Designed miniproteins, single chains, continued (2). Designs and how they scored, part 50

Each design is a single chain, and the fold is of that chain. pLDDT is the mean over its residues in the fold that is shown.

## One batch from the design tools (miniprotein)

Design m5717
Fold by ESMFold2-Fast:
Structure m5717 (fold): chain A 74 residues (1-74)
Amino acid sequence: SMRERLLAAAEALGLSEADTAALLAQPDYAAVISRLPELDLDPVQRALLYDFLAGRLSPEEVRARLAAGTRYPL
């Protein structure tokens, strides 16, 4: 489900409870994507979440890239 996917992404990114709640309050993925600039996320977390929602990364890949210190172009 969308909720389970968003929870997995939030966990992989190490998001705060407040940021996780803000994502879960959205009705669909398009709304989540449009709200990304309004969330209190660092640029790396935002880029990784965007790629995850676009289907480019799995939760495991998100966690691995964050741990490796990989920087995404924004």
Scores: mean pLDDT 72

Design m5718
Fold by ESMFold2-Fast:
Structure m5718 (fold): chain A 60 residues (1-60)
Amino acid sequence: SLKDSAARILEKWMREAGVPEEEIERARQAVRNAPDDLDTIGQVLAAEARRLGISIPPEA
Protein backbone atom coordinates (compact mmCIF):
# COMPACT_ATOMS: atom_id res chain seq x y z
CA SER A 1 0.00 0.00 0.00
CA LEU A 2 1.01 3.66 -0.24
CA LYS A 3 1.28 3.83 3.55
CA ASP A 4 3.57 0.78 3.68
CA SER A 5 5.78 2.18 0.90
CA ALA A 6 5.93 5.61 2.56
CA ALA A 7 6.81 4.10 5.96
CA ARG A 8 9.55 1.98 4.38
CA ILE A 9 11.08 4.96 2.55
CA LEU A 10 10.97 7.15 5.67
CA GLU A 11 12.55 4.37 7.77
CA LYS A 12 15.40 4.07 5.25
CA TRP A 13 16.03 7.84 5.25
CA MET A 14 16.03 7.99 9.04
CA ARG A 15 18.39 5.03 9.46
CA GLU A 16 20.82 6.48 6.92
CA ALA A 17 20.70 9.79 8.84
CA GLY A 18 21.50 7.98 12.12
CA VAL A 19 18.15 8.69 13.80
CA PRO A 20 17.48 6.57 16.93
CA GLU A 21 15.20 3.53 16.49
CA GLU A 22 12.62 5.00 18.91
CA GLU A 23 12.18 8.07 16.67
CA ILE A 24 12.01 5.85 13.57
CA GLU A 25 9.20 3.82 15.17
CA ARG A 26 7.30 6.99 16.13
CA ALA A 27 7.52 8.27 12.55
CA ARG A 28 6.35 4.89 11.19
CA GLN A 29 3.33 5.03 13.53
CA ALA A 30 2.49 8.55 12.31
CA VAL A 31 2.47 7.30 8.70
CA ARG A 32 0.43 4.18 9.59
CA ASN A 33 -2.18 6.30 11.42
CA ALA A 34 -2.66 8.64 8.44
CA PRO A 35 -5.66 8.21 6.11
CA ASP A 36 -5.04 6.30 2.85
CA ASP A 37 -4.78 9.56 0.91
CA LEU A 38 -1.69 10.44 -1.12
CA ASP A 39 -1.76 14.14 -0.17
CA THR A 40 -2.13 13.40 3.56
CA ILE A 41 0.62 10.75 3.51
CA GLY A 42 2.91 13.21 1.72
CA GLN A 43 2.18 15.87 4.35
CA VAL A 44 2.92 13.43 7.19
CA LEU A 45 6.23 12.41 5.58
CA ALA A 46 7.24 16.06 5.11
CA ALA A 47 6.25 16.93 8.69
CA GLU A 48 8.22 14.02 10.20
CA ALA A 49 11.29 14.80 8.07
CA ARG A 50 11.10 18.47 9.11
CA ARG A 51 10.59 17.56 12.80
CA LEU A 52 13.71 15.35 12.78
CA GLY A 53 15.83 17.70 10.65
CA ILE A 54 16.14 15.23 7.77
CA SER A 55 16.58 16.38 4.17
CA ILE A 56 14.48 14.42 1.68
CA PRO A 57 16.89 12.45 -0.57
CA PRO A 58 17.17 13.52 -4.25
CA GLU A 59 15.74 10.19 -5.50
CA ALA A 60 12.54 10.70 -3.49
Scores: mean pLDDT 71

Design m5719
Fold by ESMFold2-Fast:
Structure m5719 (fold): chain A 80 residues (1-80)
Amino acid sequence: SERQRELVELIRKVVFDEKEAKEALEWIKENLTEEDLPGAIIALAVEIALAKRRNEKVNPEADELVAMLNEMERKLEAKL
């Protein structure tokens, strides 16, 4: 979907773009919906796994995004 493509591009900025990472993370924090959550988790996991395989550094904003998505997932599971 167009939404998932937009999220993938933003997540790549959070992980790899030193200049855009903070702004991209702030946008995700303000605009991510519960419907976006599974796609965002998968996209972030893929980008981090690829970075690790390629021995590339990830931005600290990526760790903050991991924590945020994990907390959202925990809250969603608690509602079920």
Scores: mean pLDDT 85

Design m5720
Fold by ESMFold2-Fast:
Structure m5720 (fold): chain A 65 residues (1-65)
Amino acid sequence: SDADLAALFAFFDEDGSGTFPSSALPAALRLLGHEPSEELVAAMQAAVGDTVDYAQFRAVVRERL
């Protein structure tokens, strides 16, 4: 649910900056119950860059999974 995505994003956004490192995407996706391939993770990281904001996180989850 959107509430689960928001809670998970807040968990990885430890400093409250509104972003988290894209290197944390594999861990975030596994906590959502997904098993992304290394290729899929690389494609997602290439799409968002070094950091992921909440809108990008929602888009990546909805479009790629």
Scores: mean pLDDT 76

Design m5721
Fold by ESMFold2-Fast:
Structure m5721 (fold): chain A 56 residues (1-56)
Amino acid sequence: SDLIEQRRANVEKTIAEATETVSLPADKLQQVMARLDRWVAEREARIEERLARELG
């Protein structure tokens, strides 16, 4: 979880810096954030699957 949280924070920081220089429209930013949330959920699901394999 810590690695996922760090990766998420890093990506969010990069997006914030990019929006400062590039001025992404709000709808595009929302799409990118939705993709990030989906990516995080997918990674969490994979970690849970791996833990289930180790425990079961």
Scores: mean pLDDT 72

Design m5722
Fold by ESMFold2-Fast:
Structure m5722 (fold): chain A 83 residues (1-83)
Amino acid sequence: SAEDEKKVKEIEKLIDETLAEVRALVAQGASPEEIEKVIEEAYERLKKLISEIKDPRKATLAGFRMLAMRGEGLLLIRQQEKA
């Protein structure tokens, strides 16, 4: 539905903004704990938004994107430790 499509766009925007914030924090030398907090807060917000999607296929795809964001964020933290 059009409402589900709006929610999917909001989810995609939140993911993109969260990853951009994580990359900026990594570049600034922020602590792993500070970066993890940003990721976990975004993850909880995404879970709530996904629960409001009525189309199970769109909800499932959004869930995969949410998991991919969390995984990417954690990899960025690990890359900071090597830099």
Scores: mean pLDDT 83

Design m5723
Fold by ESMFold2-Fast:
Structure m5723 (fold): chain A 101 residues (1-101)
Amino acid sequence: MRPLSEEERQAELAALGKELQELLDENLKNKTRENSERILELAIELERRGPNPLSDEEVERARKAFKELWENNITTPEKIEEIFKKYNLTDIEKLIALASL
């Protein structure tokens, strides 16, 4: 279903992408859980507006993986990959990486 014109949809996606980029830049300077959680939610929203949106189950697994990464201070790529495998989530790789910045 197309509620907006293609140009309007592209403008909305660009606005979300800009907000995500601004939060990523801020999180690099001052890493906070609040900013990281907002980054995760924006990444989920962008994926949901794509051609293959995440299911509710995938969204919940992504949130659980993010929580485990944050609470255990997991920042190394190797440990992040272990969490990805634990939750059996291929589509959250970008979401978790962005949220972990």
Scores: mean pLDDT 69

Design m5724
Fold by ESMFold2-Fast:
Structure m5724 (fold): chain A 70 residues (1-70)
Amino acid sequence: SSMEEKKVEEAIEEIVQYVKDALQGKLSPEEVQEKVLEIYKKLEKELGKEVAEKAKEEANERVSELIESY
């Protein structure tokens, strides 16, 4: 559904922002890991495991692209 896609995209954008903050020295890797884990737990609870795993895969791809740009 469009609402599901929106929630997944918002979660990915939030994860990418935390990684950007870490790359700029604003967050520790441990803080990023904790925040990212909470985002995935929330997605799994609200939208189920399949959607949460897809969001995780998409977030990992976006993060890899971001790191390659640094």
Scores: mean pLDDT 84

Design m5725
Fold by ESMFold2-Fast:
Structure m5725 (fold): chain A 63 residues (1-63)
Amino acid sequence: SMEEKEQKIKELLAEMERLDREGTRAVIDGDFDRLAEYQARIEKIREELKKLGYTDEEIDKLS
């Protein structure tokens, strides 16, 4: 349903924002291995959003 799609999108965006915050912390801590892990997870979330009909430009505007 549309509600299920909207809920999934909200969950994916919230997780992406969480990982972005953790990535910023990793940079501050000099933990570039952890940063790379968070960036890989963010990329997976972006691909899931694209499966739901979003473009890279639209995802960037929402984040």
Scores: mean pLDDT 84

Design m5726
Fold by ESMFold2-Fast:
Structure m5726 (fold): chain A 65 residues (1-65)
Amino acid sequence: MLGKVRVTIKPGKGGIADDGSIIPEGTTFEGEVVGVDSHGNYLIRRLDDGRVVLVGPDAAEIEPL
């Protein structure tokens, strides 16, 4: 995955930001992939506010920008 990505949270799924806020289903945002944890969760830094969002491996559509 090359640097910048667009993330869209799938129906019935969610993400969680580093401040503990929930990213609801249907949310779309742009970010940079900063890591993947041992469970396959993506760690994505949002371009708008620099917050790191944790997204489960099947929780979102992730596409390169």
Scores: mean pLDDT 80

Design m5727
Fold by ESMFold2-Fast:
Structure m5727 (fold): chain A 84 residues (1-84)
Amino acid sequence: NLNDKKLTGSIKEILDEAKKVADDENATPEEILEAASRVRFVAQLTGNEKAFELATKAEVYAIQGKVDEARKYLKEAIEALENS
């Protein structure tokens, strides 16, 4: 299905970009929040509850300006999606 191939490609791009943000020690709270929101969307689409909870925590910490905690939970959310 052409739509399934497009969706799979978009998911990979979202995770690749989120991984760059998670590994960037200069990433702003706004960049982490955007990446975490996109990862949470992927978790919801794929039914990965653990990744959804971790991405939600990353968003909450990013909103609070706690960039180290936000990056930690963003990394854990990406790992949960890649290892499922």
Scores: mean pLDDT 83

Design m5728
Fold by ESMFold2-Fast:
Structure m5728 (fold): chain A 100 residues (1-100)
Amino acid sequence: MSKQEQIRLASEIMGNAIVEMEEYTLKNDLEKMEEVKKKAKEELKKNVSEEMYKLLEEALDKIYEILKKAYENGLTPEDLIKAREEIVKIAEETINKILA
């Protein structure tokens, strides 16, 4: 698999995982949110290099903690907006590291 194909597939896996984790956060289902993270990690391991996987795993863990914190704070609109802004920042930083 080419580096570009790995990046495309990683983007699809990560994007889907973030959407699903956010949905389960809103549904008050931390167990399902953890299952989504675990499944995404397993799928990434199969489809990307070890170097790329390490960066994506770190990003996914950070995103999970941000969403978990928003959930623990009672999902106020302000906390949810802040969580989304932090997730975008992590995504941009991770893409920059992969492309470096």
Scores: mean pLDDT 82

Design m5729
Fold by ESMFold2-Fast:
Structure m5729 (fold): chain A 67 residues (1-67)
Amino acid sequence: MSRGASLLSAAGILVISGEDMDGAVALVGESLRLFGASDETIRRAEALVRENPSRIVEIADRLLAED
């Protein structure tokens, strides 16, 4: 959806630029909630992002494809 896609685009830019990882995680979390993701899924995404930032884009894209 355009709203979720817009939030993911913004999060991806923040991750790539390295400016605000916490902000990027928040945007991904909001996008995932729009797609009906659980709080558990969001927490897992946060943990993975902190360990491997490149995974935030991959995880979000994968969850969108599953929805």
Scores: mean pLDDT 64

Design m5730
Fold by ESMFold2-Fast:
Structure m5730 (fold): chain A 74 residues (1-74)
Amino acid sequence: MMEKIFKVLEERLKKLHGKEIGGDELLEIIEESLKESGFEIDESKPPVENIKEILGEENSKKLVEFIEKILSES
């Protein structure tokens, strides 16, 4: 599960190489990556709530750490 999400997310972030990514834009990219990975997104909920509900608290923390690592090394 997480490996597939991380792969999709990394590919999307690499397409933005050298571009500034705002917090809202990052949340949209995460939501799209979850959707592309086969998860349903509830459009009535904020992106943060969708992410937490799909991944859970522990996996959401891992996702944040992964994103911080990719953005720091890009």
Scores: mean pLDDT 72

Design m5731
Fold by ESMFold2-Fast:
Order: structure tokens, then sequence, then C-alpha cells
Structure m5731 (fold): chain A 101 residues (1-101)
């Protein structure tokens, strides 16, 4: 079905985002982001709707942006760098998944 094609493409996009995040795999924050994306891939495999996955990604992005704001306020340079990288990957992923809808 058309929906199954979109689901498979979304899984591929999530896997590509994970691969991008692996470029900084030494970061605990990056590892947590990869684990979150793994959870979303499993939900998609179990038949969760793309709109729900997109909502969860947007909620996670909002949390990451709040964490970035706090890290900047506390002058945590390494945390800021890692969060900016994760946010960039998530924003691109969200854009690509929205294009499937």
Amino acid sequence: SEEEKKRKEAIKLLEEAKEKLRERFGSPLVQEAIERLNELIELLKKGTELKEILERLKEELEKLKKELEEAKKNNEEKTVEDLEFIIEVYEELIKKIEELL
C-alpha cells in the first residue's frame, strides 16, 4: 500500500539520521538520541502512524532546544556543541518525514 511505502521510507530516514549521529557516538547525549530514534523505528515496525512519529520527534526537538538554552546559560561548551549537532539532525529528519505526508 501507499502507507506501507511511506512507513518504509520513514524507517530509512530514521536509520540515516542514526548513521549521521554515529559520527559523534562518543557523546552520551548523542547515544541517548540514537536510542530514542531506535524506539521510533520499532514503533513504525509495529504499525504506529507516521503522524504520531512526527509528533514524538517534534516533542523531542522542543526538549532538546530547551536543554540547549539551559546549557548556553550555564556555559557548558561541549554540551552546547553536542545539542546543536543533534538538533540539526532532528530538524532535517522532521523536514524529510513531513515531505512524506
Scores: mean pLDDT 88

Design m5732
Fold by ESMFold2-Fast:
Structure m5732 (fold): chain A 100 residues (1-100)
Amino acid sequence: SKVAEITLDVTGLSEEEAKELAKKAAEEALKAVLAGATEIKLTIIADSEELADVAAGAFLDELEKGLEENGYSVEVVSSSTETLADGKVVKTIVLKVSKK
């Protein structure tokens, strides 16, 4: 019943910098799950949809690996993308986590 909210602002970052920040965010998400979170809400702010997708992919890959190693499974419940008036992109992903 506990939700972990994570915000990833990758504005102005390169793909490699965005991937590294996303991996660190995934480590924090894993810590929250181990502390009892059953849902993760990830919000990504990026200069482009492509950069948002790169950050999301790196976050999900790292999180799924860490969760599997700890006996958890994860499901993507919803994903949405919004383009703001200034051209920035906000991607929101909601994940459900379950103990195996």
Scores: mean pLDDT 88

Design m5733
Fold by ESMFold2-Fast:
Structure m5733 (fold): chain A 70 residues (1-70)
Amino acid sequence: SPLEEVLKLLKELEAKLEEIKKKDPNDIEGMRKAIEEFKEKVQPLLDKLSSKEKEEVAKKFFEILEKLQE
């Protein structure tokens, strides 16, 4: 399922961002690059999602970004 693949990529992004921040909390470029790579990977999958599924993905993505700002 495209949704399941996107949700898996979101979990991998969260884990990667937590690892980067734990290693160096000032590695803004590393975190930005990880987010950019995630966006590139999910873009073709997003086109296959319903509006409701896109909303679920967006919610989880923003939750990860909010956690990163703390």
Scores: mean pLDDT 82

Design m5734
Fold by ESMFold2-Fast:
Structure m5734 (fold): chain A 81 residues (1-81)
Amino acid sequence: TREQVIAANKAALEAYEALKNDEEAIREITRRYYESLGILTEERVEEAVRAWREGHPDPSLIPPPLNLLRIGAELDRELLA
């Protein structure tokens, strides 16, 4: 059970590491999310990508899967700091 939880957490961290520097993937995920909310504009998408790149995304507008990955990474950074 603990081994399965550790494996799942490691997979989530690996997914975050793969995505954190893939600006186009973040842009595509954000664009789709904003389209689903009916708020899609290129200005909002570019602002969200910039905030993600700077490490300070708006939690009310960040796609939930990306927000969960970000929070997990922040917790890991706190443990390592």
Scores: mean pLDDT 69

Design m5735
Fold by ESMFold2-Fast:
Structure m5735 (fold): chain A 82 residues (1-82)
Amino acid sequence: SKINVTVTSPSGDEVEIEVDVNETIGQALSKILEKSNFSEEIKKLLLDLAKEFSSLTLAQLKELTGLTPSEILNKLIELSLS
């Protein structure tokens, strides 16, 4: 099923994307890249992150962590930039 998620960049920019919960995290991150005007530095970080999580779905992480898809994507971006 498709859901809307809001992702906040470290610079405070917000991006809303439509994701399927059965999509991989890498696919969801690619949608953020397509819709956002992030800097080249942030785009590179998101591409590297998408490669690391290319096989894991949003639904799988939701079941394991109890976090929403929006919380999962925001936490991954936060951790990649710290």
Scores: mean pLDDT 75

Design m5736
Fold by ESMFold2-Fast:
Structure m5736 (fold): chain A 99 residues (1-99)
Amino acid sequence: ELPRLEELAKKNEKSNPELAKELRRKLVVLQTAANLIMMGAGFILKRQGLEEEAERLSEALKNKDYERAIEILEEVKPKLDPQSQREIEEAIEALRRIL
């Protein structure tokens, strides 16, 4: 949904400014949610000693590459303790729902 909303907002900026404004508002809410989820995931990775992976996750977030962020989280999940694995799985599911 997030990449689709960005494209729809951009496409409608000139032809339907009111719709573009509403899409931008939804985009900001979803981007904020995605950012908070990724920040939480990054904290979990650092806590587990996966600082390099947390840095890659932060770089993906900076580039708005949410698909790459999910790939990183799926790759690191088996390296985590059972509780952190569950928390990261919940983060992946939440991101997939937003994207």
Scores: mean pLDDT 79

Design m5737
Fold by ESMFold2-Fast:
Structure m5737 (fold): chain A 60 residues (1-60)
Amino acid sequence: VTPEEILEVAKLIVDNDFLRRLFGVPKDADPETDLNLQVLAAIVVKEKGIDFVKEVIEKY
């Protein structure tokens, strides 16, 4: 898992209403400074992969 992948997923979570609700992320969370969001994004990348997040966004 790279810092670039973590930041990409963190941004995708913040920008998507369904993902924010699913993970309990506030709409105004800053993906570049929110450490809790970055840790969550790292877990999502490691367990599900970036493709999972992209598929969720395409469906919702």
Scores: mean pLDDT 79

Design m5738
Fold by ESMFold2-Fast:
Structure m5738 (fold): chain A 58 residues (1-58)
Amino acid sequence: MSPEEAAELAEKNGARAVALGGDVEKAEKYGQEGVKAALEGNSEKGIEGARKALEAGK
């Protein structure tokens, strides 16, 4: 997954968690962390942030 794709995924998962009323604070934190890491070229950390945001929003 490219950094751009990882950033998009992290942003989408964070927003989804907010919309679904999950753990918004954790989802926003991990989503934003993932977006930042991906934009800095670290796709691995971007994906990890996206995954954690998704889990927090369940």
Scores: mean pLDDT 71

Design m5739
Fold by ESMFold2-Fast:
Structure m5739 (fold): chain A 87 residues (1-87)
Amino acid sequence: SEREREIEEATRLLVELGVEEEKAREIAELAYEAETDPHVPEEKRRRLAELIAEVIERRPEEFSITPEQARELILSLPERHDEAQAL
């Protein structure tokens, strides 16, 4: 239920930004998995990176980062999580 609530909230926020509901839900689910599981499959992280990059590319006035910067940040998340645990 906590997972479902967090995904629904993230989906709602993305829809408010103008993202189609189905795509917003896919992004929210992938983002939740990436945030809560450091061993999420690389394919899912790449999918999340591409979806977020598409959102930014279509709404450049609403974001201060480029689509490429967003891809880099999302793909580096597991490495940063491991570094935080080592501290």
Scores: mean pLDDT 73

Design m5740
Fold by ESMFold2-Fast:
Structure m5740 (fold): chain A 90 residues (1-90)
Amino acid sequence: GRYRVTIFRVQADGSVESETRVLSGREAVRLLSRELGIPRSLVSRALSKLRVGERRAFMAGQELGNVSEEEAAELARLSGEPVALVERLS
């Protein structure tokens, strides 16, 4: 399947930047595990449960529920930690 992955990162000045990529499931698992420190098995299991058009959020060490892009950016700003939003495209 194909996944849209958006990662929100807090910068040194406290601003939040986002980066979006369209990836295969394998590439998404590798990216999220590396960037957020989440075990690949947890990410893989979470992504396998997504239906086309469904979204899931992740942050350092944990899986979150469904959140908006605005909520994901705010979570990154408040925590100082990266937050990823993943949507299944196919």
Scores: mean pLDDT 83

Design m5741
Fold by ESMFold2-Fast:
Structure m5741 (fold): chain A 79 residues (1-79)
Amino acid sequence: MKIIIEARFPSDIDRGMALIVASVFGLATGAEVEIEDGEVMKITVTLPEDAPEESIELAKRMVETIGKLAEEFRAEVIE
């Protein structure tokens, strides 16, 4: 499972918080997290097919948290 988030933030503080959230998620779950830090931040999260339910739940919470910080937000799930 692959999750792609593209977001624009209203401030550098919101952007920094989103980057922290994504980084902490990667460290906590061992998921592959790739961050392309530009005018639009692109966060790609790759979970293995055997990922535990807890990691999937944390991924959903990460997406929701980043969405709340963002001015413009798009998330896509690729199977």
Scores: mean pLDDT 81

Design m5742
Fold by ESMFold2-Fast:
Structure m5742 (fold): chain A 59 residues (1-59)
Amino acid sequence: MEEQQEEADRRGKEAAVRGLAAGDGEAASTGLRQAASTATGPTKERLLRGADQALVAGA
């Protein structure tokens, strides 16, 4: 489970960086939400918060 949470967190961060680098907060947010779907508990909450933040910061 811990490995799965770490993997989801890393994938979410990569999606955020990629989307924001492209000037696309929507894409960053979508990638973070997709990563969150493979996570549970605190990691999922963190990724979903990141998705909301990406929409605000990247828009």
Scores: mean pLDDT 75

Design m5743
Fold by ESMFold2-Fast:
Structure m5743 (fold): chain A 82 residues (1-82)
Amino acid sequence: VTAKDVAQEVQWLADVYARLAERTGDERLAEVARLLREAAKAIDEGKLDEAIRLLDEARALEEDPAGRKVIDQIIKDVRKLK
């Protein structure tokens, strides 16, 4: 797994949350989408510690256990890039 692959996955997940936020009007999901988008940019820029911080913030806002597990896996993938 490369930094580019992880960044692309995080960007896709951000787009999923953004569309869900638009359909539901849930501001929390919109904030998760924003944090994931910023994390993807941080990964692309090699700012892996910043990316982990942003992903941890997104995970804290995620109330769905399945969504939290996905974010946890991404954090593990980012840690492997260090």
Scores: mean pLDDT 86

Design m5744
Fold by ESMFold2-Fast:
Structure m5744 (fold): chain A 70 residues (1-70)
Amino acid sequence: MSEKELLELMKQSLKDLKEKLLSTLSKEEAARQFERYVEQLLKMYGPKLSPELLEELKKEAERLLEEIKK
């Protein structure tokens, strides 16, 4: 799997997680669970991504977290 393919897979899993959390939890709880998942994801897969792709993943996570907080 290329780093770009891995990034796209992770972005999709974050989008899916956002929808699942918002369907079952309050905005505050959804935001907390999402942040925890992002921290774990970055810890596990961060070293496997180039710095540029890692920043792209972080930006996507921040964008999705902002959407959860609305």
Scores: mean pLDDT 82

Design m5745
Fold by ESMFold2-Fast:
Structure m5745 (fold): chain A 87 residues (1-87)
Amino acid sequence: SDVEKFQKIIDDEEKRAQALKEIEEAIKYLEKKKKENPELAELLEKIIEELRKLKAAIEAGDAEAAVEALHRIYELGEELNKKIEEL
């Protein structure tokens, strides 16, 4: 399950550090895209918020909260893709 996968990431210091680094890089990338694409800013901000929740959950050792944030990111990503296709 996704919860078991995230628990393994949280329990492994190296994997946890790598996951947190990738999340921080994703947040920086999306903040840049938000400034470049005002039409997408609201959806990008929602994705950034969920990435921050994912980071906080991993730092807190909360695998269930991490998976919840990840599922919301997937849903928002689908909404973002549909909006891009309408541009």
Scores: mean pLDDT 86

Design m5746
Fold by ESMFold2-Fast:
Structure m5746 (fold): chain A 76 residues (1-76)
Amino acid sequence: NNALNKELEQAETPEQAILIVARHYNLPQQKVEQFIQELRQASNSSEKFAVAVKLAEEIGKLEESAFNALVKKLNS
């Protein structure tokens, strides 16, 4: 998704990256709040990667390029 990747590149914070992906795939607000909370508790790259994996699993159709962009933003 070229549009999703461009929006992810413009994300200023890791939380904004989660919001962009969640909005693009119409995730319910409760799930968005859950992933943001898990991200706030993540203290290292492995824990942040785990948040990205859980979010991708919830979506079920996240492209590899978008997943990689998400991981990069969560570590920024």
Scores: mean pLDDT 83

Design m5747
Fold by ESMFold2-Fast:
Structure m5747 (fold): chain A 93 residues (1-93)
Amino acid sequence: SLLEREEALFEELKPKRDEIYAKKGVGTREDMRALMEEGIALAEKRGDRRTALMMRTQMLLNETGDEAARAAAEEALKQGLEALLAFMEELLA
């Protein structure tokens, strides 16, 4: 199932994520961003557009450091939701 594929990807990234968490917030923002980018690239290589879209959306929401960044993240979320709805409509066609 699609959910099992998403879990498998997260499990694959878990060792790197645990290493970042072990730093307890010291210099971890850049490390976490890099890990998310790696996850997105892996999902895209596997043709898993849904997981890539979900991870990209989450990464953008986590980037809200100011009002402009928040507005950009909200717009990106809109685009992501439109793409998800298009995928769902394609499945029903």
Scores: mean pLDDT 69

Design m5748
Fold by ESMFold2-Fast:
Structure m5748 (fold): chain A 77 residues (1-77)
Amino acid sequence: AKGPLSEFEKLFAKVDKDGDGKISREELKAFLEELLGRELSDEEVEKILKEADTDGSGVLSRTEFGYLLTKLELELS
């Protein structure tokens, strides 16, 4: 059975192509373009990244990515 946690882990692994446990801007852009069904500008991706990146590291941790997914699900509803 696919639970929310299992789906999150699969999604995170799919997006985290480098396997470093973090989501880069490029990985985030590819994911968001697939999710939204449209091409995103680097400026749109940077804005989204800044809103989720609480540490200012320029990448998303597992926790920050989970928060972003929750926010996007609410905005797409």
Scores: mean pLDDT 73

Design m5749
Fold by ESMFold2-Fast:
Structure m5749 (fold): chain A 87 residues (1-87)
Amino acid sequence: SVDETIALLEEFIARVEEIRASGLSDEEKARRMLEEAERLAAQLTDPALRAGVEGLLATMRTLSPRDAVTLLDVMVGELRRLVAELR
């Protein structure tokens, strides 16, 4: 459902921001952010949204840890906009 999708996206955003605010290295932040994105992709039932997250995962795996963290910060902003539009 849309409400379930919103809840999954909000939990993902909260997890990513918690990791970003942590004192961890860029390598550890990237690893944990990748794990959270993989968890999100596994739980999404909407094919288009799941494909989008899988594309993000593929891109993150090609980047340096610092660039992967930066990309995910940008994507969190886009996901917040999507959550607002789904409400």
Scores: mean pLDDT 83

Design m5750
Fold by ESMFold2-Fast:
Structure m5750 (fold): chain A 101 residues (1-101)
Amino acid sequence: SKLDLMEMKVRMSALFQEGRYKEFAKEYPEYEEAMRKIIGLLDQLKSATSADDQLAVLRQIVATERKMAEESKDPALKRRLQAAADAVEQLIAELERVMAE
């Protein structure tokens, strides 16, 4: 429904605070390029005109966060990145369910 799409948009806005990604890049300079990629994907998400386009962008964010987690040697950072990816995957599942008749 139209209401469910509005709720998803609010949840996406809460999940993707651009300022947090910029701060993360300052704390972890080795991930600056990956964080810039995520910020670029967030801009694509804002301009996405269909749910399929939004899903494609969200899947790219998950893939980027999962790769960063796999490459990280810091167990706390690895858990944080995995939790962030899990939250996006949950949003993907909910959006796919809303799109299914």
Scores: mean pLDDT 73

Design m5751
Fold by ESMFold2-Fast:
Structure m5751 (fold): chain A 89 residues (1-89)
Amino acid sequence: EEEELEKGRKEIEERKAAVRKLTLEQLKQAIIQNLSDPRALLREVGNLADLGQIRRDPEAALQALMEALGLKSEEEVEEFLREVIEEVK
């Protein structure tokens, strides 16, 4: 039982890492497509985190993004956004 749980946790962590990479790539694409509309970008991110709750509040989408990506501080979010903006130019 515990061995099976440990195996499951490792698999979940690997999937979370893959989801983070996919989310970053999708976020880049959303920024490129909606560069003139930041709210559209936040809605796309909300679709990945929690569609039902975030559709009403784009600010909540940022919190959900932090949780989904495992970002623990506003500094990490700012660094991530800075890198994306630099790539979009």
Scores: mean pLDDT 56

Design m5752
Fold by ESMFold2-Fast:
Structure m5752 (fold): chain A 67 residues (1-67)
Amino acid sequence: MDVSEENREAAKRAQEILKSDPSTKHLKALATPEGVLLVDPKTGKTRFIPLEEFSEESVLEAARELS
């Protein structure tokens, strides 16, 4: 499966947003062909954000649901 440059940049931006807050810095952002997957390595939970819905707000909402 092909991961686009746009999806990689979105995942990188999500990871930077997550790192800026101590409560979410443990979460990981992964690029997928259709968007960004957030992973909580402590609980094993994941949350998917479609590229068309990608924003700082959607990243923070998904991170809140994982935490």
Scores: mean pLDDT 79

